# Ledger of designs, part 16: designed miniproteins, single chains

Each design is a single chain, and the fold is of that chain. pLDDT is the mean over its residues in the fold that is shown.

## One batch from the design tools (miniprotein)

Design m556
Fold by ESMFold2-Fast:
Structure m556 (fold): chain A 84 residues (1-84)
Amino acid sequence: MAEELAEALEETAERLAAIPEVDPSVAETLRRLAERARSEDRFEVEIAAALALMTLEITHRYEPAAAEVAREGAERVAELAERL
């Protein structure tokens, strides 16, 4: 499950990085959270998921060009987080 969460975050980061209007810091934040999601500590994995959901929700509200990608990413992260 932690590896699937990390993969979902990396995939979402790659998709967001492909959108020119999106600040590169958003994708970099998600990549850092993907590394945290690979932690042996379940608490760190849960924190990474929560921070990723917050990042994607903010991106969805403030970056119209990324709204659909951010929504899809948030839905996938939320599904995986429920299984932690």
Scores: mean pLDDT 83

Design m557
Fold by ESMFold2-Fast:
Structure m557 (fold): chain A 76 residues (1-76)
Amino acid sequence: AREEAARLTEEAKQKISEGVKAYKEGNLEEAKKYFEEAIRLAEEALRLDPSNSEARHVLREAKELLEKVEKEIKEK
């Protein structure tokens, strides 16, 4: 479980990286999709290992990035 949670956390970090790249390229809808995927992966990691502090950090970062992208989509 802990090893699987760590793997899911790393996958979530990769999705954040891909989302940030899409955001910098102006692809807001693609960035939103990546951040939503990162949230799902980090939530699953926490379901498997609730003590995983890195997964909690990644989940918070992904949620903040999703809020930022959704706000920019709404404003434009």
Scores: mean pLDDT 85

Design m558
Fold by ESMFold2-Fast:
Structure m558 (fold): chain A 80 residues (1-80)
Amino acid sequence: LSERARELLRQGNAALAAGDYDTAIRLYTEAARLAEQAGDYRLAAEALYNLGVTRLAAGDVDGAEEAFRRAAELERRARE
């Protein structure tokens, strides 16, 4: 799960760099889901922060704020 989540995060980063926001959103969403299932809260938080950045770039402010809120919560859990 964690290895697959990291691969999806890398693919999402490539899609974001290419301006393919729809693909980046899909890949980051799946990466966060798999990382969370694996208990890798740091990786899940990273995927959700990148999801938030991508949603802002796509003009979805509300979706970005929700992603950032979720990322911050998982980042706190990762530090505990």
Scores: mean pLDDT 87

Design m560
Fold by ESMFold2-Fast:
Parts: C-alpha cells; sequence; structure tokens
Structure m560 (fold): chain A 80 residues (1-80)
C-alpha cells in the first residue's frame, strides 16, 4: 500500500538524518555510511510507492533509482 511505503520511507529518512547529524558532531564515518544506506533504502521504498501509483513510469523510475544508488556508492567509497 502506497501510504505504508511512504511512512516507512519517512521513518528511514528520519533515522538517516539523526545519524548524519551525529556524524557532523563526531566525524564518525560509520555514521555517515549508515545514514547514506538508510537514505537509499528510503528512496527504494518511495520509488516503489511511486511505481504503484504510476506503473507506466516504472522503467524511468527504476533507472533514476539505479543512478542514485551508484552515486551513493561512489560517495561512500570517496569517504573510505
Amino acid sequence: EVERLLEEARRLYEEAGKLFERYLKTGNKEDFIKAVELAVRGAELAAEAFILEHPEERERIEAELARGKEEAEKLIEELK
């Protein structure tokens, strides 16, 4: 159900935000990596919700999500 997916995505984004805020205070790279991973998971759920509402956009949304995930992976590698 779209509402449930969006609620779960919001929760993951909230958790990611808290980890990122902690990273800004401590410099702990593990918190940054976890924040990015949670944000990617939230984006996956949000994309699934969008596709359920707009199935004709599946290919485009999946391509956008894949690109975003590649950028997130590069960001994590740059910080290691």
Scores: mean pLDDT 83

Design m561
Fold by ESMFold2-Fast:
Structure m561 (fold): chain A 82 residues (1-82)
Amino acid sequence: MKKEIEEGLETYKKDKEEIFSLLSPESAELAEKLIKKLEELLKKYEKGEMKEEEFYKELEKLFKEFEEELRRIREERARARE
């Protein structure tokens, strides 16, 4: 499980970097912050500082926060285009 999570993150980092280069600076910056937080969570999990269940709970929270920030950026962009 731990190794699979780590390999998944590395794959996402490589693929997302290529895609994110096409994003606005704000969206790209937000995505980079998400990746860094994911790396920090994985680091804590690897050290045994949290259980697998806690790790997934923190991941869910992190993705919710990311979704909220993306929505905010999209709303600001929509208003700016008006």
Scores: mean pLDDT 69

Design m563
Fold by ESMFold2-Fast:
Structure m563 (fold): chain A 66 residues (1-66)
Amino acid sequence: MIDEADILRALGEIYLALGKLDESKGNYQGAAESYRKAAVLFEQAGDTELARESRELADKYEEKAK
């Protein structure tokens, strides 16, 4: 009923939400790690656009965390 891709996408959405939460708290390192995990999960789910967006956010906040 639920495909593996749907589960991976749901997990990606959870990590994307965690990244946004950390971002709102100024935890840029935490945000970058969560966005990175989201990107990998979306890529595995075949959601190329969400994977790209999440990777761009991970790179952005990784740079800010330095």
Scores: mean pLDDT 84

Design m564
Fold by ESMFold2-Fast:
Structure m564 (fold): chain A 66 residues (1-66)
Amino acid sequence: KKAELVAQGQKELEEGREAYKKKDYQTALEHYRKARDLFRQAGDEASAAAADLMIAQVEAEIAAKA
């Protein structure tokens, strides 16, 4: 059900934020991508867009350090 997908997406976002705080950008990226996909499956476009923004921020940090 959609509520279960949203709850799972929220857990993935939280795990991604914790990885990001630890500067584990690859792990943060994996969690944010899972969150985005779960929110899209649930039809939660706003939360999916927020996750996509977080993905872009992490990707920019990885690129800046390369």
Scores: mean pLDDT 84

Design m565
Fold by ESMFold2-Fast:
Structure m565 (fold): chain A 97 residues (1-97)
Amino acid sequence: MDPIEEVVDFWYSLPSYKPPSEAYKKGIELYRKGDYEKAVKAFEEAIKENPNNADAYTLLGLAYRKLGDEEKAREYFKKAIEIDPNNAIARKLLESL
C-alpha cells in the first residue's frame, strides 16, 4: 500500500480534519530564508485554502512588516485576532506597531 495514499484516505475519512497546507509550509520556509515577497504569496495561497488559519494571517502580517508595509501588517494581525481572539502573538505584534 502506498503510504501517501493511506494517509490521504485517513484524512479524508475525518469530516472536519484538514492537513497543514503545502502553501503554508512553503510560506514558512520562504520567510525563514528571508524571501518575504514570495512568503507573502505563499501565505495568501494558504489563507485561500484555509481562511480560518489565524497563524497564516499572523505570518502574512509579519512578512508585510519585513517588507516595510506596516499598514498591511496591522490589517492582517487584526484579522488573525478576529479569527482567534486568544492569539497572544498576533495581539502583541499589533500592539508593537
Scores: mean pLDDT 72

Design m566
Fold by ESMFold2-Fast:
Parts: sequence; structure tokens; C-alpha cells
Structure m566 (fold): chain A 79 residues (1-79)
Amino acid sequence: SPEKTLNFARQNKGKAEAVLALKSSLKDPDFQARATAALALGEIGDPRAVPALVKLLQDESEDVRNAAVKALEKILSNL
């Protein structure tokens, strides 16, 4: 669920394993899972997620593209 994924990101901020797990979820067949994973990566703010989020800007779902923009804005504003 979106709530569980966002809570996972908040509880695992700064852990490389959390970033890797969420990056894997960006390839989920469910667009809601992809959008939630993108937002969760934005909450973590790890710049290692930037290449995966940039690729997600071309996603078929508008919700996923919007989530990727929001995540990138959060990560880049911390640089």
C-alpha cells in the first residue's frame, strides 16, 4: 500500500538497502506502486536515485511522471 511504502522510506532514511528496494519498485507493473516508490525516494533524498527518477519522467502514467518530478525537486533542492 502507498502508506506502507512511505512509512518504510521514513523509517529507513539513510539506508542504502531502502534506496535499492525502492528503485526496484520503480519497475512495478502497478503504476500506483511506481508513483509511491518515486515519492518515497524523494522523501529519502538520496541523490543515487536521480538517474532512476529521470528515466521515470517518460513513464506511461501521468501520476508516475508527476511523482518523479516532485521527488527530483526534493532531492535537487538539498544539493
Scores: mean pLDDT 82

Design m567
Fold by ESMFold2-Fast:
Structure m567 (fold): chain A 59 residues (1-59)
Amino acid sequence: SLRAEGEEHKKKGDEAYAAGNYKEARRHYGKAADLYALAGDHQSALEAGRKAVEAAGKI
């Protein structure tokens, strides 16, 4: 499902962020936000979007 794909991308974003790979974290969080929004999960989409912005600020 779109939500499950969003969760996988959020997990990959979290792993990349923990590893200091902020460019990859930003990409994965952005993809997660899009997938959550398409699934109608607006709260998770907002959370993932905020994490993408945080990762971008570390680049």
Scores: mean pLDDT 86

Design m568
Fold by ESMFold2-Fast:
Structure m568 (fold): chain A 62 residues (1-62)
Amino acid sequence: MREERLERARRLISDIVAEGGAAALTPARLREIARETGLPVATVRRLADEVVAESEAVRAAL
């Protein structure tokens, strides 16, 4: 299902951000996630932006 692919991509992005921060989300890594999940690169980039925004919001609350 498309929803399972979106959830998997979000998990991969969240793990990368947790380990290396937003800087670890390189264009090459986003393309690899898109290939692995079968999602468009644009969709993966949107999910990455959402995860980064969530991480930055947590930092701002500090």
Scores: mean pLDDT 76

Design m569
Fold by ESMFold2-Fast:
Structure m569 (fold): chain A 65 residues (1-65)
Amino acid sequence: MENIKKVFEYLEELAKKEGPEKLKLTYSDFLDVRRELARIRTENPDLSVEELEKKRAEMLLKKIK
């Protein structure tokens, strides 16, 4: 949780400092991440919510690049 919280804090600071347009995440990017999480959950039904949230943060970071 601490690492994920720091990731979101970093993204918020980046948006505040350099403008929210810098994040350039589209609605389709969020849908892609949701679909990947659904796939991961289906393949690994015993994964905790915390593990899924960590993977969501990792996928969002990849979309930002």
Scores: mean pLDDT 65

Design m570
Fold by ESMFold2-Fast:
Structure m570 (fold): chain A 115 residues (1-115)
Amino acid sequence: MTTLSESGGGTVAEGGSLTLSSKYSGEGIELLGWFRQRPGEPLQFVASISSDGKTSYAPEFAGRATVSYDKEKKTLTLDLRDLRVEDTATYYNFAYSGKSNQLVFGEGTQVTVVA
């Protein structure tokens, strides 16, 4: 069974930076990444990284985010830069296994950006 243990988050000033991390376990994981949910809005894709290291970013995070993983340590990292008040959201890491068609979310990490 895939498990995700999120850390990071907190309150940061507008224009600031924040790192989110997750420790993962499980077999057959093909994709890892992050969604966010702003208050009163649906889930929005942020970034992903495949098992071969290929990254993908939502357009509004291009140049402002970096997703990476350490396969040996089983750690997923999201570095966020130039944060805006509208980046205030709960950030959920995810893991996907194509063979089992299983998508798992972490418990969520709160990010608050203040003007």
Scores: mean pLDDT 83

Design m571
Fold by ESMFold2-Fast:
Structure m571 (fold): chain A 61 residues (1-61)
Amino acid sequence: AAVNALIQALQHESEDVRLAAAEALGKIGDERAVEALQKALKEDSSWLVRLAAKSALDKIK
């Protein structure tokens, strides 16, 4: 349940919200987040969000 809400939050207009979502998804370690985090790593306008997405993916593997 929470994972799907956090995946949606990765597309939020606020950089702070996307950062918090990426960190939370990494801590949860749920494989359902992998595709959304890979998209954020490649496409997010913020380098901080991309770095957080990469860190989250490293925790899930």
Scores: mean pLDDT 82

Design m572
Fold by ESMFold2-Fast:
Structure m572 (fold): chain A 92 residues (1-92)
Amino acid sequence: SSEETLKLAEKALELAEEAKKLGMEALRKAETLEDMLRAIGLILRAIGLILDAEELIKKAKEGKASVEEARKLLEEAERLLEEARRLVEELE
């Protein structure tokens, strides 16, 4: 349903925004060029997911989004958030 798709897309947006926040924290903690590039790469991926989630939310409100697209985006956001958490822990 469009309501289910919307809820999944909104959750993906929330997780992608948290991943971006953690990526920015990792960038502040990074002391090597390699770790800075890892953090920047994560931030850029998170921004991409935020944009995808915002577009999917708009399409879901119009009844044009699939639940499958929303599930995939949520899974990608969950994986990126886990990667972001690990990077922050590594840089402690």
Scores: mean pLDDT 90

Design m573
Fold by ESMFold2-Fast:
Structure m573 (fold): chain A 70 residues (1-70)
Amino acid sequence: SDEDVERIAKASGLPVETAKKMLTFAKNTVPNIDVDRLIQTIEELKKRYPKAEGRIILGVAIAEMIIEAR
C-alpha cells in the first residue's frame, strides 16, 4: 500500500515519510481502515479549515475514523 501512502501524502500536503507514520498508526488501530473515506475526510476538513496545517488535518481525519470504527 505504498500507493495509499502517496495518495494520503498528496491529499494532506505532507511528506511521504510523515504520511506513512501516521497511516501506520491508523492501521494499527483500525486494520481495515477505508483509505478512500480517509482521503474524502481530509478534503472535507481542508475546505472547512483552509488555513490548518496538513498534519493537523490528517490527525483529525484519522481520529474521526478511529471513533467511527468503535
Scores: mean pLDDT 85

Design m574
Fold by ESMFold2-Fast:
Structure m574 (fold): chain A 74 residues (1-74)
Amino acid sequence: NEKVKKIVKAAQIETEGLRQAADILRKLGHKELADRVGALTAEQAIELASKHPEAKEAVDILRKALEQANEVLK
């Protein structure tokens, strides 16, 4: 079923983006923010992290992952 394959691929892209964003935040010393971001959806994580200027690189990763996931679903 092609629709199921697209949904699985989109979910994998979003999950990987959340992992990469959380990893970058941890490396930059923002452990508490990283833990919160890793537990949210990509959209919720973008909303939270966008309130923190220090999280700009993580926000950029999440926005790219969400854009790629949405393209797969088209």
Scores: mean pLDDT 84

Design m575
Fold by ESMFold2-Fast:
Structure m575 (fold): chain A 70 residues (1-70)
Amino acid sequence: SDEEIKEFLKKIEEKLKEIDEEIAKLEEELEEAKKKGDEEKVKELEKEIEELEGIKALLEAVKAYLEKYL
């Protein structure tokens, strides 16, 4: 039903907000690691950010798809 889709969309929006907050935190840590010249940690953090951005893009695509059925 439309109500179930709306509830699912709300949960996706909540998860997207959580991911955005996580990315922001990792970007702050990345900036600090770059200032310290810690190349190993920079690569690790860049990979984690890329993975979260990938998950975010997938969730945004699912959200856009579901909005067609409202």
Scores: mean pLDDT 88

Design m576
Fold by ESMFold2-Fast:
Structure m576 (fold): chain A 60 residues (1-60)
Amino acid sequence: SLEEQQRREQERARESARRLSEELELSSQAVSAAATGLVESREKASKETAELNKKEHEAL
């Protein structure tokens, strides 16, 4: 019956959507992790610059 075909089609679409949603979530987590790493790298660079400035002033 048409209703039975529609039900199976909806079930397959739901399964496909769930799998795609899981892949998108994993990709989003990877992007977030990369963004956090960039912030941490910038903070480290700022601390190193401050330390160099301190040594420069002490050497004067």
Scores: mean pLDDT 81

Design m577
Fold by ESMFold2-Fast:
Structure m577 (fold): chain A 91 residues (1-91)
Amino acid sequence: SELLLRAIALALRAIGLILDVELLKEKHPNASEEVKKLLEEAKKLAEEALKLAMEALKSEDEEEQRKLLEEAEKLLEEAEELIKKAKELLA
């Protein structure tokens, strides 16, 4: 189903962002406190988005699936903006 494919895509996107944050932390151990906070907030948002996408995969209710996926997508967009800001400060 379209909702199932969207849930899988959002879960993979969330995993990718979590890994990107961890890689940035490893590459920049002496980053400023501002950068560290942005990366920690981004990871938290991506982890919550992953949780919501996984709950959507388990749900039998299409309305519940849509609401969970919509929330997951918003959290991922916020996480991506925080990672972008962190990368700009590291450049």
Scores: mean pLDDT 90

Design m578
Fold by ESMFold2-Fast:
Structure m578 (fold): chain A 109 residues (1-109)
Amino acid sequence: MEKLEEEVKKAPEGSVEAARAYLKLGMHYFANGDYDKAIEAFEKAVELARKAGDYSLAGQAYAFLGSIYLQKGDREKAAHYFRQASELYEKAGDTEKAEAYRAMADAVA
């Protein structure tokens, strides 16, 4: 965790590297069951990735948010975040991931 927190601090503000560092930090919290901290990190990853124009990275962060809310039993929020992931993957040109997350959103709604 300390190494991931240092990676966040070293990344330039508004950079893809900053978004990627927050994505990794969120994944670490998610793996440890720290869902509230994971949500904060993934929301920051989305914000920074969208500002940087990295729609694939933003889509990945929304997909993790969907997975967290699904594990918390909040199917409506899970479906919402999977739809956001689908839209961002479509903007990134990743039609296969866009279709997969759209189907996942429809299945959990």
Scores: mean pLDDT 85

Design m579
Fold by ESMFold2-Fast:
Structure m579 (fold): chain A 70 residues (1-70)
Amino acid sequence: MALSEEALEAAAYLLAAAVYLVLGDYEKALEYAEKARELAEKAIEEGDTEEGSNLLEAAEEIAEEARKRL
């Protein structure tokens, strides 16, 4: 499957969010997770529904975890 540019960008932001979450930088983890979520939603709109949905779900989980720690 070819991923959209939005899906690839969402994956990159999701990885950054996960790294910041592990490092305890919850503000940056939330910022990057929110960006990943926005891009994942755009990927779904562009037709990457399966990958976009997976990225969106992961981004929401990281954002929720970061918010609990703020």
Scores: mean pLDDT 83

Design m580
Fold by ESMFold2-Fast:
Parts: structure tokens; C-alpha cells; sequence
Structure m580 (fold): chain A 68 residues (1-68)
């Protein structure tokens, strides 16, 4: 499906996405342990890399960021 293909592409880009999200969290003074603030940073990082993720993909990547 389009959602699964998007997830696979984003997972391949995860190292770059993670670094960009960490940069956004630091520069905007957001809490890296707060799921809502991490979600915002991940969403902005995805947009910066040209992705328009589904809510499911965004939730999965936010959970992954918090688990790492």
C-alpha cells in the first residue's frame, strides 16, 4: 500500500530524519521525553525532507524516536 511504501522509504531515511528531529528539538527548546513535542519535531523533520506522512507513520516514528 502507499502507506507501507512511505513507511519503508522513511525507515531507510531514519538516520537523517532522527538527526534533523534532534536538531529541531534542541533549537526550539523542546523536551525530547515528551511524546507531543517529539511528534512535532518528527513531523517538521519529515516535512523538511519532503514527506507528507500519514498519522500512523508519524505515530510509529515518534514511538521509535522515544524508544531509541
Amino acid sequence: SMEQEELERVEADWPALRRWAEYILREEGLDPADPAQVRRAVARALAALGYEPSEAVLERLTARFLAD
Scores: mean pLDDT 80

Design m581
Fold by ESMFold2-Fast:
Structure m581 (fold): chain A 107 residues (1-107)
Amino acid sequence: MRKLVERALKEFGIEIGEFLGESSAASPTAGSAVADVLDKEGRPVQVHASVVAERDVVEAFLAGELTIEEAAARPSVRGAGIIVSVGGPIDDPEGTEARVLGVRGAP
């Protein structure tokens, strides 16, 4: 669970100051996680991360065997790449950021 959020943040270059734990608002499953972290400014933010792909691709990504780019380049016949969203206390006007890499709709 924590590995997905940490890998997504690391691969997207999103800096965190501290990992506070998993959000109680979600029941993370394999390939999906929600975590509370401190951003680089020390503010609590909630990170949503998901990987929707074939099981072996998800496992290899979580194990660090694939980068986000490599995982997203592997076509899933049912298709959805890697999605990372960052939400939390907002001091910018956008409110949330979503970093989307290799997303495919359901075919």
Scores: mean pLDDT 51

Design m582
Fold by ESMFold2-Fast:
Structure m582 (fold): chain A 56 residues (1-56)
Amino acid sequence: SSRRERARRVIEEAIARRGVRALDLREVAKQAGVSVGTVRRIVREMAAQGVIPPLP
């Protein structure tokens, strides 16, 4: 969905800017218009795909 694609982009930009340890899932959820649970799922999917490091 377009919201999922937006969430992925926001996550990538946030990690590029501040690193994965500083990733704020609530901030991403607000920017992408999705739930925190959806952001957490997308982060796990992206980490499994090797496009971002896993959350600590």
Scores: mean pLDDT 79

Design m584
Fold by ESMFold2-Fast:
Structure m584 (fold): chain A 65 residues (1-65)
Amino acid sequence: MKEAVRFSAGGLALAALGAEGAEVKIEGDTIYVTVPEMTPEVERLLEAAEEYAKLSGKKLEVFEE
């Protein structure tokens, strides 16, 4: 369980690097994702964030700029 959470966090970090202009912030029990526009890279980031939220029991909040 802890290992899977760490692995999904790594996947989220890599997806965030590919989604230019997007920001990811983890605060308490919530993951905040801010995206400038919807692109395939941003869709991958949102999928990775959703998986990490599911595995960690955190809430996902998405904002579009």
Scores: mean pLDDT 74

Design m585
Fold by ESMFold2-Fast:
Structure m585 (fold): chain A 61 residues (1-61)
Amino acid sequence: GLTDRERQVVILLSQGYSQREIGEKLGISPATVSRHIRRILAKMGLASVAEFRERIRASLE
């Protein structure tokens, strides 16, 4: 499962926010956001943010 921080990052990614914007909203550095994204992708079995966005798009179609 995702941690609370990873869940917040997932929500913001699903809303189309960039790593910089997510960092600004959560009060963390873009590098820290990138580390959370890598952990999220690993936990979800995805290789990239592009694949994550494609899965969200597919779920809305």
Scores: mean pLDDT 81

Design m586
Fold by ESMFold2-Fast:
Structure m586 (fold): chain A 58 residues (1-58)
Amino acid sequence: MEVARAVAPVPQTSPDELALRPGDLVEVLEEVDENWVLARNLRTGEEGRVPRSYLEPL
C-alpha cells in the first residue's frame, strides 16, 4: 500500500476529483498519468483523482 500525505489544501473542482486538507493521509490506488493519481482519502473514505504534486510520499 502506497501512502502519501497532502502538503496543501486540494479543493474538489469536479466530481471525479478528491478534496484534501493539509495532513490528510491517502492511499495511492493507481497512476492516471504523469501528474495525476487515483487515491483514497483515509479520513473520509472518498476516492478520486488528485495532483501528485500535492502529495508527499511516506
Scores: mean pLDDT 79

Design m587
Fold by ESMFold2-Fast:
Structure m587 (fold): chain A 105 residues (1-105)
Amino acid sequence: SALDWMIEQYERAIAADPTNGRAWLNLGAAYLKRGEYDKAIEAYQRAIQADPSLAGSAYYNLGIAYEKKGDVEKAKEWYEKASQHYRELGLEDFAKEAEEKVKKL
């Protein structure tokens, strides 16, 4: 599938440069779409380590991954962390979206 091809390309990019935070973030999103939540979580954590500027998107997506795993406690923690991070950046609409995710849990 197109998704499997994209995962292979991101894995190759990471093999060539493990500090490519954007490739880790994209790999996480691709795993999330495939329902591979533990792999998505690992990839998002690697994205944050490689490029801290990606933290907002990675925190929000970590919330989604844990929610889909049924881990409500961790989903709440990551959505709250995303909301706080977006608010500190002045991204009020993104902060509110993360807060609504917590409310829906």
Scores: mean pLDDT 89

Design m588
Fold by ESMFold2-Fast:
Structure m588 (fold): chain A 67 residues (1-67)
Amino acid sequence: SISKKNQLREEAIKLGKEGDKKANVDGDYAGAAKLYSKASMLAFQSGDFELSDEFIEKAQEYSNLAG
């Protein structure tokens, strides 16, 4: 069985990919920013602080594009 932290990390990565799809397929930058913000929280809870920081940066980038 996958550990609880590993499950959180996998869910974070999944949300990040959904964020990329929102941005690149739908042009929904606000939705992408929201998904990356949630992904960063899950990555932090998983103990992957580097991944969390990357997702925070992505959330900020998409938020800026949304206006």
Scores: mean pLDDT 88

Design m589
Fold by ESMFold2-Fast:
Structure m589 (fold): chain A 59 residues (1-59)
Amino acid sequence: EEEFKRALLAVARLLQEKGITADQVTDEDIERIAKELGLPVSLVRKAVDTLAAAEAANR
């Protein structure tokens, strides 16, 4: 649970740094982020999906 919160924050920071919105993240981007952060691909995918849903809610 806390691990997911930390992953969510780390993924959000990385996307912001790269200038990428969560809804535009590809499977390749997810794999690269997972490798860079040392996190499981499944955890990064959940974090990206959560961020994309939050962004969609603001449209």
Scores: mean pLDDT 78

Design m590
Fold by ESMFold2-Fast:
Structure m590 (fold): chain A 130 residues (1-130)
Amino acid sequence: KKDLISLLRRTSDLASLGKRKLEEAVDRLPASDSDARRVAMGASATLSKLETYANQAARALESGDIATAKKYVEKMQILSKELEELRRRLEEAAKKVRDEEVKRLLLEAVDLGNDSIRLSSLASDLLNKL
């Protein structure tokens, strides 16, 4: 239980960091890079939801509400599948971006997204053992 709560909090932190990097990238992308902007905005929104659900699952576990925690972890698994597709599109968009700093932000967000997906899967596995 304690380790699962810690894992969910870490998932939330990584999702939050990824969201912030994507928001910075969007602010720096010119309007003409509409595809990169759209994909980054979509990934940022998905990471924001993942952050929220991971925090809600952790809070539910802290109060002993395993049923509510399972509900939120299931929502995290659905978002992880969406994020896998958005991650691939972000990586492809990053290849076309000329600004090296923006490219770095997009690729860092891809890595953080991958970590968030992995931790979400691990959280689901640990919760199923409760």
Scores: mean pLDDT 87

Design m591
Fold by ESMFold2-Fast:
Structure m591 (fold): chain A 56 residues (1-56)
Amino acid sequence: MEEEWEKLVEELINAKSPEERGKYLLEIGKLGGEKDLELLEEIVKELVEAEKKVKE
């Protein structure tokens, strides 16, 4: 599960379009299941925030 999650995150980062990004986000949420969605959402949010800071 951890390895699959990491792979999906890499695909998300490498996605060329918002449409592709959306697909990988859904797969990540699906992988974590309904109960873990909140934790996965927090992690993804932190990753996005870190990306924004690098873009400064």
Scores: mean pLDDT 64

Design m592
Fold by ESMFold2-Fast:
Structure m592 (fold): chain A 96 residues (1-96)
Amino acid sequence: SAAELVAEARRLIERARELLKQGKLGEAIDLLSRALGLLAEAARAGADPAELRELAEEALRLGMEILRAVPEDDRELILRAIGVILQAIGLLLDLE
């Protein structure tokens, strides 16, 4: 259901925040990407756009924090963080 997809996405975003605090940037990016995918599925299933926007904005904020924390020589991790940021922006635009 849409509600189950949103609940799982929220849990993944909360876990990503904890992983970011631990410096586990790659794992945090992976969870944010999965959460955004679930939010996109929830949107197609008729979830509340206001709740989807709130969670996508939180994922965007975390993605930007990760990008600032990534070592400047880790090109792969920088690109992955940018990918999550763009994924979040794309979802937010679709919710307008």
Scores: mean pLDDT 91

